# Ledger of designs, part 26: designed miniproteins, single chains, continued (4)

Each design is a single chain, and the fold is of that chain. pLDDT is the mean over its residues in the fold that is shown.

## One batch from the design tools (miniprotein)

Design m12870
Fold by ESMFold2-Fast:
Structure m12870 (fold): chain A 115 residues (1-115)
Amino acid sequence: EKEERLRKVQEHIEEARRTAEEMKKKAEEIAKKDKELVEKIREAAERILEQLDKMAENADNVQEVAEQAEAMLGTLNEAGKALEEAGYEEAVKVIGEGAGKISEHVSKAVDYINS
């Protein structure tokens, strides 16, 4: 039971990771004309991947998973705001869609830990 629960948590974290990497690739394509914006998107995506790694390492620790999820959502919000201020509406949409998918998978991971 515990092993199956942890496996499901890790599977959802991995799906969130795939979404974050896809988001990073899409954001870089959209922001090709602005090197500073590309760097901010890259840094945000790398922070999200690091937070997902910490969640995977501590998949049985509800507090750690929740703290990393909160930090990840903060990173996504900062990236979205920077893109919006720079006038990249398409990039804001991509970040928003990615954040929604990541949030869904992270929520499922937290549910499995609490079950």
Scores: mean pLDDT 70

Design m12871
Fold by ESMFold2-Fast:
Structure m12871 (fold): chain A 89 residues (1-89)
Amino acid sequence: SLAEENRKSYEKILPKIPKELQEEVKKRVDETVARLEKMSPQERAEHAAELAEKYLKAGFLDMARQAIDYARELGHPRAEELEAKLKEA
């Protein structure tokens, strides 16, 4: 529809709400860590980094950015490597 085409145009000008993407990424990381029956910052950071790589491969660059930011908050050593990949995407 014309409304959907106008919405697409605005999606390029107005950045999506980053907090919504952050919440989804954090929830997915927490759910996967909980399934391991051992929650540690290192395990959360690892799952965030893995999720970031999956989002990068899928072309979900905004979600990848949020996953990289979360991995960095948790101290993952690969956060800078993943950010370099995001800049080349």
Scores: mean pLDDT 68

Design m12872
Fold by ESMFold2-Fast:
Structure m12872 (fold): chain A 98 residues (1-98)
Amino acid sequence: MSKEELEKEVELALHTMQGILHLRAAVRETDKETLIKHMEEAIKHFKEAQKLAEELGRKDDVERLKKMIELTQKALDYAKEGKVDEARKLAEEALNIK
């Protein structure tokens, strides 16, 4: 494995973990604004992870991250509408993507 490829592998893992941690924080939040901020941060990290997965040719990781982003974006949209319980449920579904 090249040094550049190894660095991208580490960044992929770190961004994926950061996204998951923000999403886990969101599902525990009672404050709507804090929940929204955590979901927005999760999406940013998952998008960076998707880019890295694409550059590394990791097709399964790309597909998984796309599904996580789609569910988290839908959750964010529901949270902005004040549908916080529906938003939390979708965030939990995103966390369970394999």
Scores: mean pLDDT 88

Design m12873
Fold by ESMFold2-Fast:
Structure m12873 (fold): chain A 89 residues (1-89)
Amino acid sequence: MSPDEFVRAVARAALETYREVPGAKAVEVTVTSDREALVEITARSEEDARRALEKTKELLEKQPGIEVVGESIRRVGDDYLGTLRVRSK
């Protein structure tokens, strides 16, 4: 997978999650290298953060050449931050 194809695939998954999960207040994608990206989902509840993270993971794992190498959820102030670390194979 090319770097451009990887970035586009991750961005598409993030956008789809934002559109389909009403509890996702914000979804950010940070490209950390040609092969790695961080997806951060901010939600008002832990349940909404989990749902958004699961949706993003499902969309990414169905794509050949992409793997999820880490996930976490933590509380940040009054919000919950779900984080997904994604790598191109």
Scores: mean pLDDT 85

Design m12874
Fold by ESMFold2-Fast:
Structure m12874 (fold): chain A 55 residues (1-55)
Amino acid sequence: SAEELRARYDAIVARQVAEHPDQAETLAAGRAILHELLDDPSKRAEAEQVVAALE
């Protein structure tokens, strides 16, 4: 579901921010873009592939 994909992506961002705090702003921008993509049901499969690639 979109909610599960958002949670998975948020976990990735939290981990990366903890490891690289100086990248927090860039990671926040990427997070906003992916959340917008997740709001479109037709893009759900693409969003899932992006999240899986980052894990």
Scores: mean pLDDT 75

Design m12875
Fold by ESMFold2-Fast:
Structure m12875 (fold): chain A 99 residues (1-99)
Amino acid sequence: VGESARELVRAILEGDVDRFAELLAGTSLDELGRDFLTKLLNLLRRRALTLADDPARAAAFLIGFIPASDLHQEALTAESVEPVTLPQELVDAILAAVP
């Protein structure tokens, strides 16, 4: 459902770790715990920022992260992941690109 994908992307772009964890409840990613989900959220936000010139690709990336084992491994092995601030224009553009 496109609404569920949009809510997931919104939680990521807004840095809402509680909502992100809620939306991933019952998935294998939820089993890895809150610290992992916080690092994964920050990695997803950083990658979205690198795709700022192509909001449609950023949206597709954020929808498809669940099977992205390389990103999961980075979140598991990182000691910390620095939060980033996303421009509101980028947030709006990526959300508009979610199907």
Scores: mean pLDDT 78

Design m12876
Fold by ESMFold2-Fast:
Structure m12876 (fold): chain A 81 residues (1-81)
Amino acid sequence: SSASKKRQFEVLKVLTENPDNIPSNREIGEKLGLSQRTVSYYIRTLLKKLKAKSREDLVLFMQILEVRSLEELEEAIELVS
């Protein structure tokens, strides 16, 4: 339970850097120096926190909102809730 907001946002950026080629948890982990299990935990946390249904929803949020941090993303989503 040590998922930091900065690290969650790093995972989110790697996940969403190319909408046409969404990486696996293993590929994200290799890029960030994280275990596949840790990446899976962060993605699950992001899906719950952002009320996203899928990885594809996270990609869409990042394309539309052009945010620089997880805090900014949370604030942007709250404005439309």
Scores: mean pLDDT 77

Design m12877
Fold by ESMFold2-Fast:
Structure m12877 (fold): chain A 100 residues (1-100)
Amino acid sequence: MPLQSSFQAALSTQSSDVQTLTNQILDDPNDYDSMRQLIRMDPSFAIPVFDQVIQQNPNNSNSYHYRGIAARRVGDYDTADRYFQQSIQLDPNNQSARQS
């Protein structure tokens, strides 16, 4: 799906490393190494990136799991818990998502 123009504009202002990781994640929602790296580099920007991934892949449990991790890293524990619960609902065997 095409990216929203406002998201594309925001992405263009980021470092080349963040842009590269974002493009890798959008191309492959199971690129967990890129998702973890983006959270470590910029957890605040990881949030809108993972929201785009979820919009494009609404049934991918791992996208919700990493979106929860990003929320927790910025101190939004209530949002993190909701995303972890959604991840578990989509894949009950995802042990990582059970840690809120």
Scores: mean pLDDT 78

Design m12878
Fold by ESMFold2-Fast:
Structure m12878 (fold): chain A 102 residues (1-102)
Amino acid sequence: MTYEELVALGEELLATEEGRRRWVRERVEAKRAGDAERYGLLGRLLAEYVNHVLGSSPSDEQLKRLKEIFELLREEARRLGDEELVEMLDKQIDLLDELLKK
């Protein structure tokens, strides 16, 4: 899958509340199943989407939208017991809060 295809999939999936919950659920299921390829692809999808948004000289509106995405992902991860993802998202939300103060 190309960078452009991953970014497009990230936009489609992470643009909706339902898609964000689905991403977390699929990631947890892939981890439980030992499906390292699917788990890695889902992680790369999120990372490339975030990199695309941040690499585009993001506006405060774009940073706020990304924070809202991460907050919903964190709540779903917490509900499903993915403590590693919760910790990662907490750090990302803190960084976005610092950027929004500047």
Scores: mean pLDDT 77

Design m12879
Fold by ESMFold2-Fast:
Structure m12879 (fold): chain A 94 residues (1-94)
Amino acid sequence: SPAREELEKLVLGLASRFLRLSKTQSPEETIEKVTKLAKEIVEKGRELGLSKEEQKEILERVMSKVFELNESSLSEEQKKTFEEFYEEALKIIE
């Protein structure tokens, strides 16, 4: 689906921003900045006509893949911050 592909690209961009910010920003600043972008992406998903269930599936699949691919290069602090951010992103969709 073109709508699903569009959201996947946006979520991939979100994950990339998280990885970049987590290297230079505090955990709290990283979560704040990435959560703001996550709200914009969720709104875009709604505009694209995607259900909450479809948005959650895409978020979970893309974020899990990015985490798996980067896990060996992430500090324990970055892993914890990623988990906290992921939980906040799910709350935004719900």
Scores: mean pLDDT 82

Design m12880
Fold by ESMFold2-Fast:
Structure m12880 (fold): chain A 79 residues (1-79)
Amino acid sequence: MIPKETLEASPEARRLAREVDRLSTEAYRAIDNGDLEKAKELIKKIEEIAQRATALGHDDVAAYAREKVEELKKKLEQK
């Protein structure tokens, strides 16, 4: 199966995936800079995108967002 290529066929799925990438990048920067409150806020926004993607039927985007949340939470806990 080709999940990332497939979800990009939908403008909405593509927009949500791009938002996850943007928020993940900002969250990594916030963790690196020691801004843990901002990092937690950004992680929560990614979780909200995962829930919305599931509600809209974009399960591949939801799975991608959840993977990013887990990565970020692990890095946050190491501080």
Scores: mean pLDDT 79

Design m12881
Fold by ESMFold2-Fast:
Structure m12881 (fold): chain A 78 residues (1-78)
Amino acid sequence: RAREAAERGIEVLREGAEVDPERMRRLAEGAERHRDSPEATISLLAQASAYLRSTGDPRSEALGEELRELARELAAEL
């Protein structure tokens, strides 16, 4: 369900805090505040995905791909 995908996305955003604590923490907090708005959550997950995939670090790229898939799953439930 969309809610489960959103909750998983927030968890992955928190994991991203190891890469950029400030940016990823702000994105996770935004997603938590707007967890009842799938559109806002999708936007935040997409932003985090784009950032993490641009770092050139394989672990960050893997987290970015996971966020991308979760954003797609959320969009499919709308």
Scores: mean pLDDT 74

Design m12882
Fold by ESMFold2-Fast:
Structure m12882 (fold): chain A 62 residues (1-62)
Amino acid sequence: MKKVIIVIADTMEKAEELAAELRKTEDAIVFPATFDQEEIAKELAEAFRKLGYEVEIIYVRE
């Protein structure tokens, strides 16, 4: 089964930077997002969990 990682940061640039690193080291689908998109990102996380994916949310500033 595949893993999903969602990276939430102040800016899309910061989120994409960490996401790119995670894609190289993790066998996972990685989604970059901003804090403005946090609610939608959490809804996506729940949807993927119901499909049998392991989901992790990483807050760059938390």
Scores: mean pLDDT 79

Design m12883
Fold by ESMFold2-Fast:
Structure m12883 (fold): chain A 95 residues (1-95)
Amino acid sequence: TLRELERTLEELRRVLLETARSLGEKDLEAVEQKLTELARHYLELARRDPRLAAERLRKLSENARQAAKENPELRESYQRLAELLERAAELAEEL
């Protein structure tokens, strides 16, 4: 449902922000603002074009899985991101 997609995107935002902290990002407020804007963008995209939203979210999931392989110390964070992105893609396709 749309509400489940919203909840999944909010969880994605939280995990991404924590990953940014782990990477030593200096401006976490700017990161949080950008992540909030991205979550709104994907939610709006899913309402208008659910297939395109799902395609883009799935590609981000693939990128996160690749990042997990390249960054062993952050593997669990990137794997969690990949799982949430895939879940968001599945929820978007069901709209």
Scores: mean pLDDT 81

Design m12884
Fold by ESMFold2-Fast:
Parts: C-alpha cells; structure tokens; sequence
Structure m12884 (fold): chain A 76 residues (1-76)
C-alpha cells in the first residue's frame, strides 16, 4: 500500500511537476486521515481539474494523471 502510494505520487509528479508540493500535501493528509483510495483519488482529481482550468497543466497531462488515479483505485 505504501509502495503503491509512493509509485502513484512519483508518476503524478512526473506528469505535472508544477503540482508536486500540492500532490505530496494531499497524499500526506489522506494517509493521516486514513482516507479510502477512492476519497484520496477524488481529491487528487479535483486538484488536476483546477490546474487544467487555470492553465497550469495541458489536457494531455490531465488525461495522463486521471489514468494514473484510475489505476491507483483499481490496484488499492
């Protein structure tokens, strides 16, 4: 589980380096609160959606991030 979270964080940061600090923060909070994989993935998807709306990431980066998050939920 910890390895799956670490792998997911690394993949998301590689796709969207500009969001690295926010991704790390949300994951740390999710673990501390014992959030379900679905709840954590929802918060990370919201972060990516806001970043896309603000022009901080491309549609291609957002699509890749959503695929990584869907895989995280399936494997968790």
Amino acid sequence: RAELLSETARRLIALAPVLAEEIERLIVQGVARDESPEALARRLRELVRRALAEGKVTPEQAAGAFEVLDEFVRRA
Scores: mean pLDDT 83

Design m12885
Fold by ESMFold2-Fast:
Structure m12885 (fold): chain A 68 residues (1-68)
Amino acid sequence: VEQMTDEKESLLANLEELQKHPNVREEAQRDLEEVKRMIEEGASVEEIREWLGERAKEMAKNPPPRLL
């Protein structure tokens, strides 16, 4: 489906914002690709939000470390 909802656009925009951070850019790219795949497979906004919510919880516990 080519049509995007405002919610799906917002989710993609949030992931693009995360790509601005060097230490989370790789994670954000993976999340962006997964969300795009879910959209192509017909996933609902609720399913995408739930998946991203679990990702956010994991990030809060184990944020990508700044490796020096």
Scores: mean pLDDT 67

Design m12886
Fold by ESMFold2-Fast:
Structure m12886 (fold): chain A 79 residues (1-79)
Amino acid sequence: MIQEAKDLMKQGNRYMLQGDYKKAAELYKKALDILRKTLGEDDYEVAIALYNYGSALGMMGKYDEAEKYIKLSKERIKK
């Protein structure tokens, strides 16, 4: 459900501010999976979740994975 995904994104944002990047990434990934299933790949909400998940991965030092998800997010925003 979209509301569940939004709540997970909000919790992920809180953990990002606290420096718990692993927990933030877990929450963003759960939100991303819900949004992809509900809205499809081309939705703006999915692009936001891809970017936030990639950002959390980058803060964890997973730079290759972070770049992949951030690029996917930018591709959804660009037509």
Scores: mean pLDDT 84

Design m12887
Fold by ESMFold2-Fast:
Structure m12887 (fold): chain A 62 residues (1-62)
Amino acid sequence: DAAAKAAKAAEYEKKADELIKQSFENQDLMGKEPEKAAEYSQQAAENFRLALEYQGKAEALK
């Protein structure tokens, strides 16, 4: 039903927000540890991509 789908969508949106925050943290670390910039860049990209996937799952429930 609509209420159950809305609750699940909210759960996915929360996970997406957490992943976006982690992505920005990885971007900040690129400046602080240039030797690991490529690694942090990949982690940021992966976290952002996963966040978009969760956002898509939330939208699919609407």
Scores: mean pLDDT 83

Design m12888
Fold by ESMFold2-Fast:
Structure m12888 (fold): chain A 88 residues (1-88)
Amino acid sequence: DVVLSEEERARLEELAREVQEKIEKYGEDDPKVQEFAREAFVRVASIIYGVPEETVRKIVDEIFERHLSSEERRRMLEEAKREAEARR
């Protein structure tokens, strides 16, 4: 409920708009835009999956370093969600 609140959805939309604005201003290949998009993804995934930001950041770091497929990315996030739920 809290994770899918109207406030959280508005925050996700705001993050998406900020990423798009930075891409338009600096270009998608700019390191500043890539860093911002990466951090925004960490926050979005943390909210959606209910996983701590630190855990998501480690997964995102591994994805970017190892160029993992979308299927592997999804599996890692789902596994992290299950682990976080098991600790509750």
Scores: mean pLDDT 69

Design m12889
Fold by ESMFold2-Fast:
Structure m12889 (fold): chain A 80 residues (1-80)
Amino acid sequence: MILHLEPFGISEIEGGKEYLFLDPETRQLLRLVVRGDEYEAFLNGQPMKISKEDAEKLVEAAENNEPVDVELVGDELKVV
């Protein structure tokens, strides 16, 4: 399944930043938490696996306010 994610917000949190993305068609919310070199991804509150490379692509998309496509394969997220 491919999610068409739009950057929704960037928030400062304790020890890092939180990046929010929304797919307006599926209503799926992706939350990416970045603390130093650690990345945690949550899709609708469920923990997801994401590579450091793909997490960095999500960070770049959010900071540039650009849409990003993500493929969901089981419990893993991959930037298309």
Scores: mean pLDDT 86

Design m12890
Fold by ESMFold2-Fast:
Structure m12890 (fold): chain A 87 residues (1-87)
Amino acid sequence: SELIEKAREEARKAFIDGVKKALEYAEQGNIDEAVQAVNEARDKAVSILRKAAEQATPEQRERLQKEIDAVNAGADRVIAELVEKAK
């Protein structure tokens, strides 16, 4: 579905753009702002995917849930790496 593929692309872009901004904060030593930027990117990407799931088939909904899980796992990993490097 074009609508599902568009949502996946928008969610991926939102997460990537947010992580890039977080890394810019981290380079400046602003770790709290970096963590906040990752969480905001996560929330935006998950929101896009969840809205797409409302109009999705069961099979598409399963795929979208796996992408939500991947976004959450990716955000947790990036936050852990940012926090460890700041110690």
Scores: mean pLDDT 88

Design m12891
Fold by ESMFold2-Fast:
Structure m12891 (fold): chain A 84 residues (1-84)
Amino acid sequence: SMSERLLEAARKAVEEFKQLLENTKKKPITEEDVKIIEQAVANFEAEVKKLLEQVEDEETKRELEELLKEVREAYEKFKKENNL
């Protein structure tokens, strides 16, 4: 279904975001790296907000909200662990 494809794409984006954080930690973190990560979070939040307005299925909405929370929590943890 369309909802399943949207969830699959969102889950892939979350995994790619987590990989971005892990790769960034392998080197000294620059201000440019932080800006790239902040932009990635903002882009993901904007896309999820747009999808939540298009999707009528409550289970899909809940899963999208959980994925958004996962991205936010991963970024907050990243900032805390790297003193940002």
Scores: mean pLDDT 87

Design m12892
Fold by ESMFold2-Fast:
Structure m12892 (fold): chain A 65 residues (1-65)
Amino acid sequence: GRAIVRPAVDRFGEAVAAASELARERGLTADVSPDGILLEGDREAAEAAARELVERGLASGYTVE
């Protein structure tokens, strides 16, 4: 599965760092793209990581595919 995370514009570096750490801990891949931060791997883990970033105020939202 894949989650596309829209990082908070004023906290971009923190959002990328947190996404990378969550990806490492949960067996996901985190990549930065023009569309946002891509979290790829297990669908449930990707959705949970994206949700965590929003709950921490590091992202304004996410989409899952």
Scores: mean pLDDT 84

Design m12893
Fold by ESMFold2-Fast:
Structure m12893 (fold): chain A 80 residues (1-80)
Amino acid sequence: SDAAAVAAAEAIIREAVAAAERAGTSPQLFLKALSEGASARELAERTGLPVSTASRVLAALGRFPESVRREALLRVAQAL
């Protein structure tokens, strides 16, 4: 994977995790939902995030290859 792409995806995930924590959701629950390929609506329902926020996060992550997204998710999970 491109190291710069992984770092960019990590930054998006970390920002989304911070938003989920402010909404009262555990980082682990949020990361699990992302790893399971939840839709924006499913992610919002499981985490309490606004659907608009969930949609923006998924759209941003969707620009990266699956391998980059998987590596970024793993790195964020390991840092929790």
Scores: mean pLDDT 83

Design m12894
Fold by ESMFold2-Fast:
Order: sequence, then C-alpha cells, then structure tokens
Structure m12894 (fold): chain A 76 residues (1-76)
Amino acid sequence: MSPLADELFAEANERAREVIKQHEEEAKKTGNYREHALKAVAESLRLIGTALDLAWAEEKNDQAAVERYRAELERL
C-alpha cells in the first residue's frame, strides 16, 4: 500500500477508537450498553470501510471516487 493509504488507515483507526470511547461514556450515563455497543461497532465499521474505499480509489487514480469517499469520510 502507498504511504498515503497507510496514513488514512491510521487516522481512521484513531477516529474509530474515539467513537468507541464516546459511546462507552454515553452508555455509562444512560445505562443502555447494548444499543451504544451496536452503534459503536456500526460507526467504526463505516469509518474504516470508507477509509479503505478511499485508499483503493487513491491507488487506482480514480479522482471522482477519491473526491466522493473523502467527502464521506469528512461527514462521518
């Protein structure tokens, strides 16, 4: 993989950890651990999946896909 793809994965991984931490803190306040666990998993998978799609688009030099997935990653 390119250094850029490696950086994107590292950033997505850090963001996923933060998402999990935020949901854990919210679960402690509400007592709804199951719902927040499911949300944490879903949001983490979306972050990592979008970063993977972006990395593949970068490797393929698909500029339209790069712009699309970069915007999606920013929205997450």
Scores: mean pLDDT 80

Design m12895
Fold by ESMFold2-Fast:
Structure m12895 (fold): chain A 68 residues (1-68)
Amino acid sequence: MEVKTLEEFIDAVVRTLRRMLEEGRITPEQLRAVADRLIASLKEEGVPDELIDRFRARVDELIAEAEK
């Protein structure tokens, strides 16, 4: 799978999670749990650590912004 396609997938997931968090459909705690499960799945699929780390950083940023 091309890196571009994986980056687009991660961007779409982050966008969806941000919307759900902004709409109050998910709590920061639930968002972290969902993200942890997705990270585990991405590791099993052999996604590069660089993209996984980027996804983690973006999720942490969303949680920080939602709480402050």
Scores: mean pLDDT 78

Design m12896
Fold by ESMFold2-Fast:
Parts: structure tokens; C-alpha cells; sequence
Structure m12896 (fold): chain A 75 residues (1-75)
């Protein structure tokens, strides 16, 4: 299911984070958030985006992705 795929991407993001792979962690968090949004679970999508930004606060890429998401989904 899409929910199982989203949970798997969160798990992959946590593994990448533990390994110090910032790029893969961010990408997997964004994949998970996108799947939650596609399922209509905007609250879970926002939680995943905000969790990623808390972990990588200096990521300009992640800030831009979250701002775009909030503007079009949860303004």
C-alpha cells in the first residue's frame, strides 16, 4: 500500500541519517511526505517535512521544498 511505502521511506531516511548520509535522508523523507500527501494525509506529510527540517535546519533545498508544500497544500 502507499502507506506501507511511506513508512518504508521514513525507515530508509532514519537509516541514512544514522549512517551520516544527509542527502539520502532528505530524499527519503521527501518521498515519504509526498506519498502521505498523495494519500490525502496532509498532517502526516507536514510532520515528515518538519521533522526533516528539524534534523537539517541549514538545508536551503529542504526549506524551499517545505515552503512550496505549505503554500499549495496547507497555506
Amino acid sequence: SLEEQAEQYVALAEEALAAGDEFSAIMHYLQAAGLYYKMGDREKALEVYERALELFPDSAFLRKELEEFKKYVDP
Scores: mean pLDDT 81

Design m12897
Fold by ESMFold2-Fast:
Structure m12897 (fold): chain A 112 residues (1-112)
Amino acid sequence: REEALRLAEEALEAAKEGKGKEALELAREAAAAVPELRPAVPAIEKVLEEAGDNPEIAEAVARTVRDAVLSENPALAMAEGLRVISELLKRLGLDEAAEAVEKAAKELEASV
């Protein structure tokens, strides 16, 4: 968990520096390191493909992963954050990434 938190904090810093792709790759690694967050990994990969250069999306994902790692209920915290990210992606017309994120949120909610 300490390693996952370190990766999530590095992801958030990379996003703040405008390094969206690096931030999303670090966020993916952080989510993969926490068993409860693994259902989010394919969604983060899809966001990296479709929105990797968008700093607002990258920061939202990195912050969501960090908050989930720190949460007493990581799966629910991740699902809540992914719901918000899905709405951001829809406003940008990134419907495939939005659908992947919504699917991950449902899987995380079902895992609790």
Scores: mean pLDDT 83

Design m12898
Fold by ESMFold2-Fast:
Structure m12898 (fold): chain A 92 residues (1-92)
Amino acid sequence: MKELEEELRRLIEETLLLNEQGKLTEAQEEEAVKRIRELILRRAGATEETLRRYEEARRAGVPREELEPAEQRVGEALEEMLRMGLEIAKKL
């Protein structure tokens, strides 16, 4: 858990610093999003295909309890990452 929190903290700090310097480009925002996606997939033990299925199921209004186990893990990892990100942002 600490390693994931540390990686997320560095990513947030680096992105905020670039934004404060007026250097945050669309390419850097896309790279940050990509890194966040990679952290979520690693935490969930899932693939990009699982994340795509999760996104499609959620857009279709499928309840969490009706999702496949791997898709449920993606949802749990997303909630964990959001909670950690908010706590890290409060401490900056």
Scores: mean pLDDT 77

Design m12899
Fold by ESMFold2-Fast:
Structure m12899 (fold): chain A 116 residues (1-116)
Amino acid sequence: MEEKRKKLLEQIDALIDAMRGGDVGAVAEFDEEGNLTALYVLGYDPYRGEFVVERLPPDDAEATVERLGSLEAIDEAYKKALEIIDNNPLLTDEQKEKVKEVIDEAYARAKERLAA
């Protein structure tokens, strides 16, 4: 395994552990053919008091979704992401709505593909 790929997998494993621990939320996005196009990872920066959304490229996103292993794990990550957004007093209502729209669309697509 390439050294670069090994580091990416380590980051993905850390994100999965964080999502299961309730620290981070993530939502997968798929194209019309069921190919993974992006993973949006939600985190909070306590030093800045800001909510951060990172977009993972398809290769990294695919490995992350594969490690989640099931629709149940994706559903759990989705619900945690919404809780983080709803309970963050530092986000404006407009910012919360925009982030939720992206998350809702990505989750609905992921759920549809994995439920089939």
Scores: mean pLDDT 53

Design m12900
Fold by ESMFold2-Fast:
Order: sequence, then C-alpha cells, then structure tokens
Structure m12900 (fold): chain A 84 residues (1-84)
Amino acid sequence: GAEIAARLLAALRDPDPAVRLAGLEELRRLLEEDPEATLALVLSNPELAAAIEAATRDPDPAVARLALDILVQLGMLLIEEGVR
C-alpha cells in the first residue's frame, strides 16, 4: 500500500527520534504479521528501503538497533523467497 509506505517514510524522516522509533516499531509489527507483504512493500518503495538503511546509522542507539534488526529480517526473507 502506497499509503502505509508514505506514512512509514515520513516517520523515518522525522527530526524526533521517538517518531522514527515508532515508525520502525510499526515496520517490525508488519513483519511479524505478514513478512511477505512487508518485504514486497519495502522492495516496491526504494525510498523507504533507503530510509531504513539510513536509520541503521541513526544517532539514537534504539533507532539504529531496531533498523538493523529490521534490515536483517528483510534480508533473511529475501533469501528464503529466492529459494522457494
């Protein structure tokens, strides 16, 4: 969904680290609920993928850690999809 991608992108670009963290927590919840649909959402929205990658270098350590966890999970899902 374009709406969810735009909302997540806006959250990840917010100057408030609490808003960025909330956006990543929503992404984590989406990955837990529907990993395949969430992977497809990120792959079809390169700006969102870039924002998640940038968040791994966030000055807030909680944001950086959660972003890294999400990228690792997305990478694992992409490998699993490739062998199916």
Scores: mean pLDDT 83

Design m12901
Fold by ESMFold2-Fast:
Structure m12901 (fold): chain A 119 residues (1-119)
Amino acid sequence: DFKQKVIAALNTFFDILINNVPDKNKPILEKVKEKLINFVKSSPENKTRALLSAFTHYLYLIAIGSTKISPFYKIGFDYLLKKVELTEEERQTLEEAIRSVPRSTFNKAIDPLAKVLNE
């Protein structure tokens, strides 16, 4: 039931993030959430595990402001654009949302994803 745990963690992450962003950004983040959940539903477990790892590390790098020095940022970026097929607008909106929320809000949102990744 690994995929169901990932879907639940993605739902929690995006529900917290969406509640803390301007109204204009909410539909874009809902679309990002939909694309990620659909990728998990349509992919075998090994691809879901690769997504969980790439996405969770990408989110942490944005939150701590380490994108300039990390090759893992580019790996996560390329994965989201090429495998999940996020648009550039969707990716930019996600990154701005993460940078704009309080760190305590981000930590609460990311914790379920980090827990599934570390199982």
Scores: mean pLDDT 84

Design m12902
Fold by ESMFold2-Fast:
Formats: sequence, structure tokens, C-alpha cells
Structure m12902 (fold): chain A 64 residues (1-64)
Amino acid sequence: ARLTLETDGSPEAEAELAQAREWLKKGYSNIEVVGNIRRVEPEDKKAAARLLLAGQDVTLRLRS
């Protein structure tokens, strides 16, 4: 499974990246950091974790 994140280097984005590293420890091979993000919503983060645990690929991008 793969998780793609966009980060802007802010402390909040760094925290999201750290959480993604925990998902890698659960046996996921890839995290891509592409572009900029203000913040990932907690609900999206929880949904992504469940999908990654189920072996699916997930992209988290801030779009509203």
C-alpha cells in the first residue's frame, strides 16, 4: 500500500508525516511527499489509516 502526502514544512505537516511513518511500521512500503499542504483533517487521516491497513493505496491532499 502507498500513502501520498503533500506537506508545507509546518509543524502540523511534520506531525502528519510522523503519523504516516507509523503507518509504514505497520508494513506499508511507500510514503510520497509531494507539494504543499496546510493540514490534513483528522477524519481523513483515520480513514487513510484504515484503508492502508486493508492494503489499499491512499492519497491525502487538502482540497475544499
Scores: mean pLDDT 54

Design m12903
Fold by ESMFold2-Fast:
Structure m12903 (fold): chain A 100 residues (1-100)
Amino acid sequence: SMSREEIIEYTALALLAAGISFMAEMLLRRHPELPEEVKEELREIIEELKELLKRAQAGEISLEEFHARLAELAARFQAIVEKYAPEDLGLVGTLTLPPP
């Protein structure tokens, strides 16, 4: 069985992944003026987050792999917000990954 620490870490990563996905969907709805290339990248991030969560729930990836992939997707999302929606940075800046 998973340790208490592992359950807490998994839950934190899952909530963060869901939060990034929700914010990416909101960014797409609030900013119809975004370049199509940026909209496609946001949709790709959302789909990769959904697949990552599905694989994690199925036990197909380690907690370390989940953390690493989520960190990569979070960084990609933050870079888009910094360039195209800097007013939303305060919300994104609260996103912190738990230590591996």
Scores: mean pLDDT 81

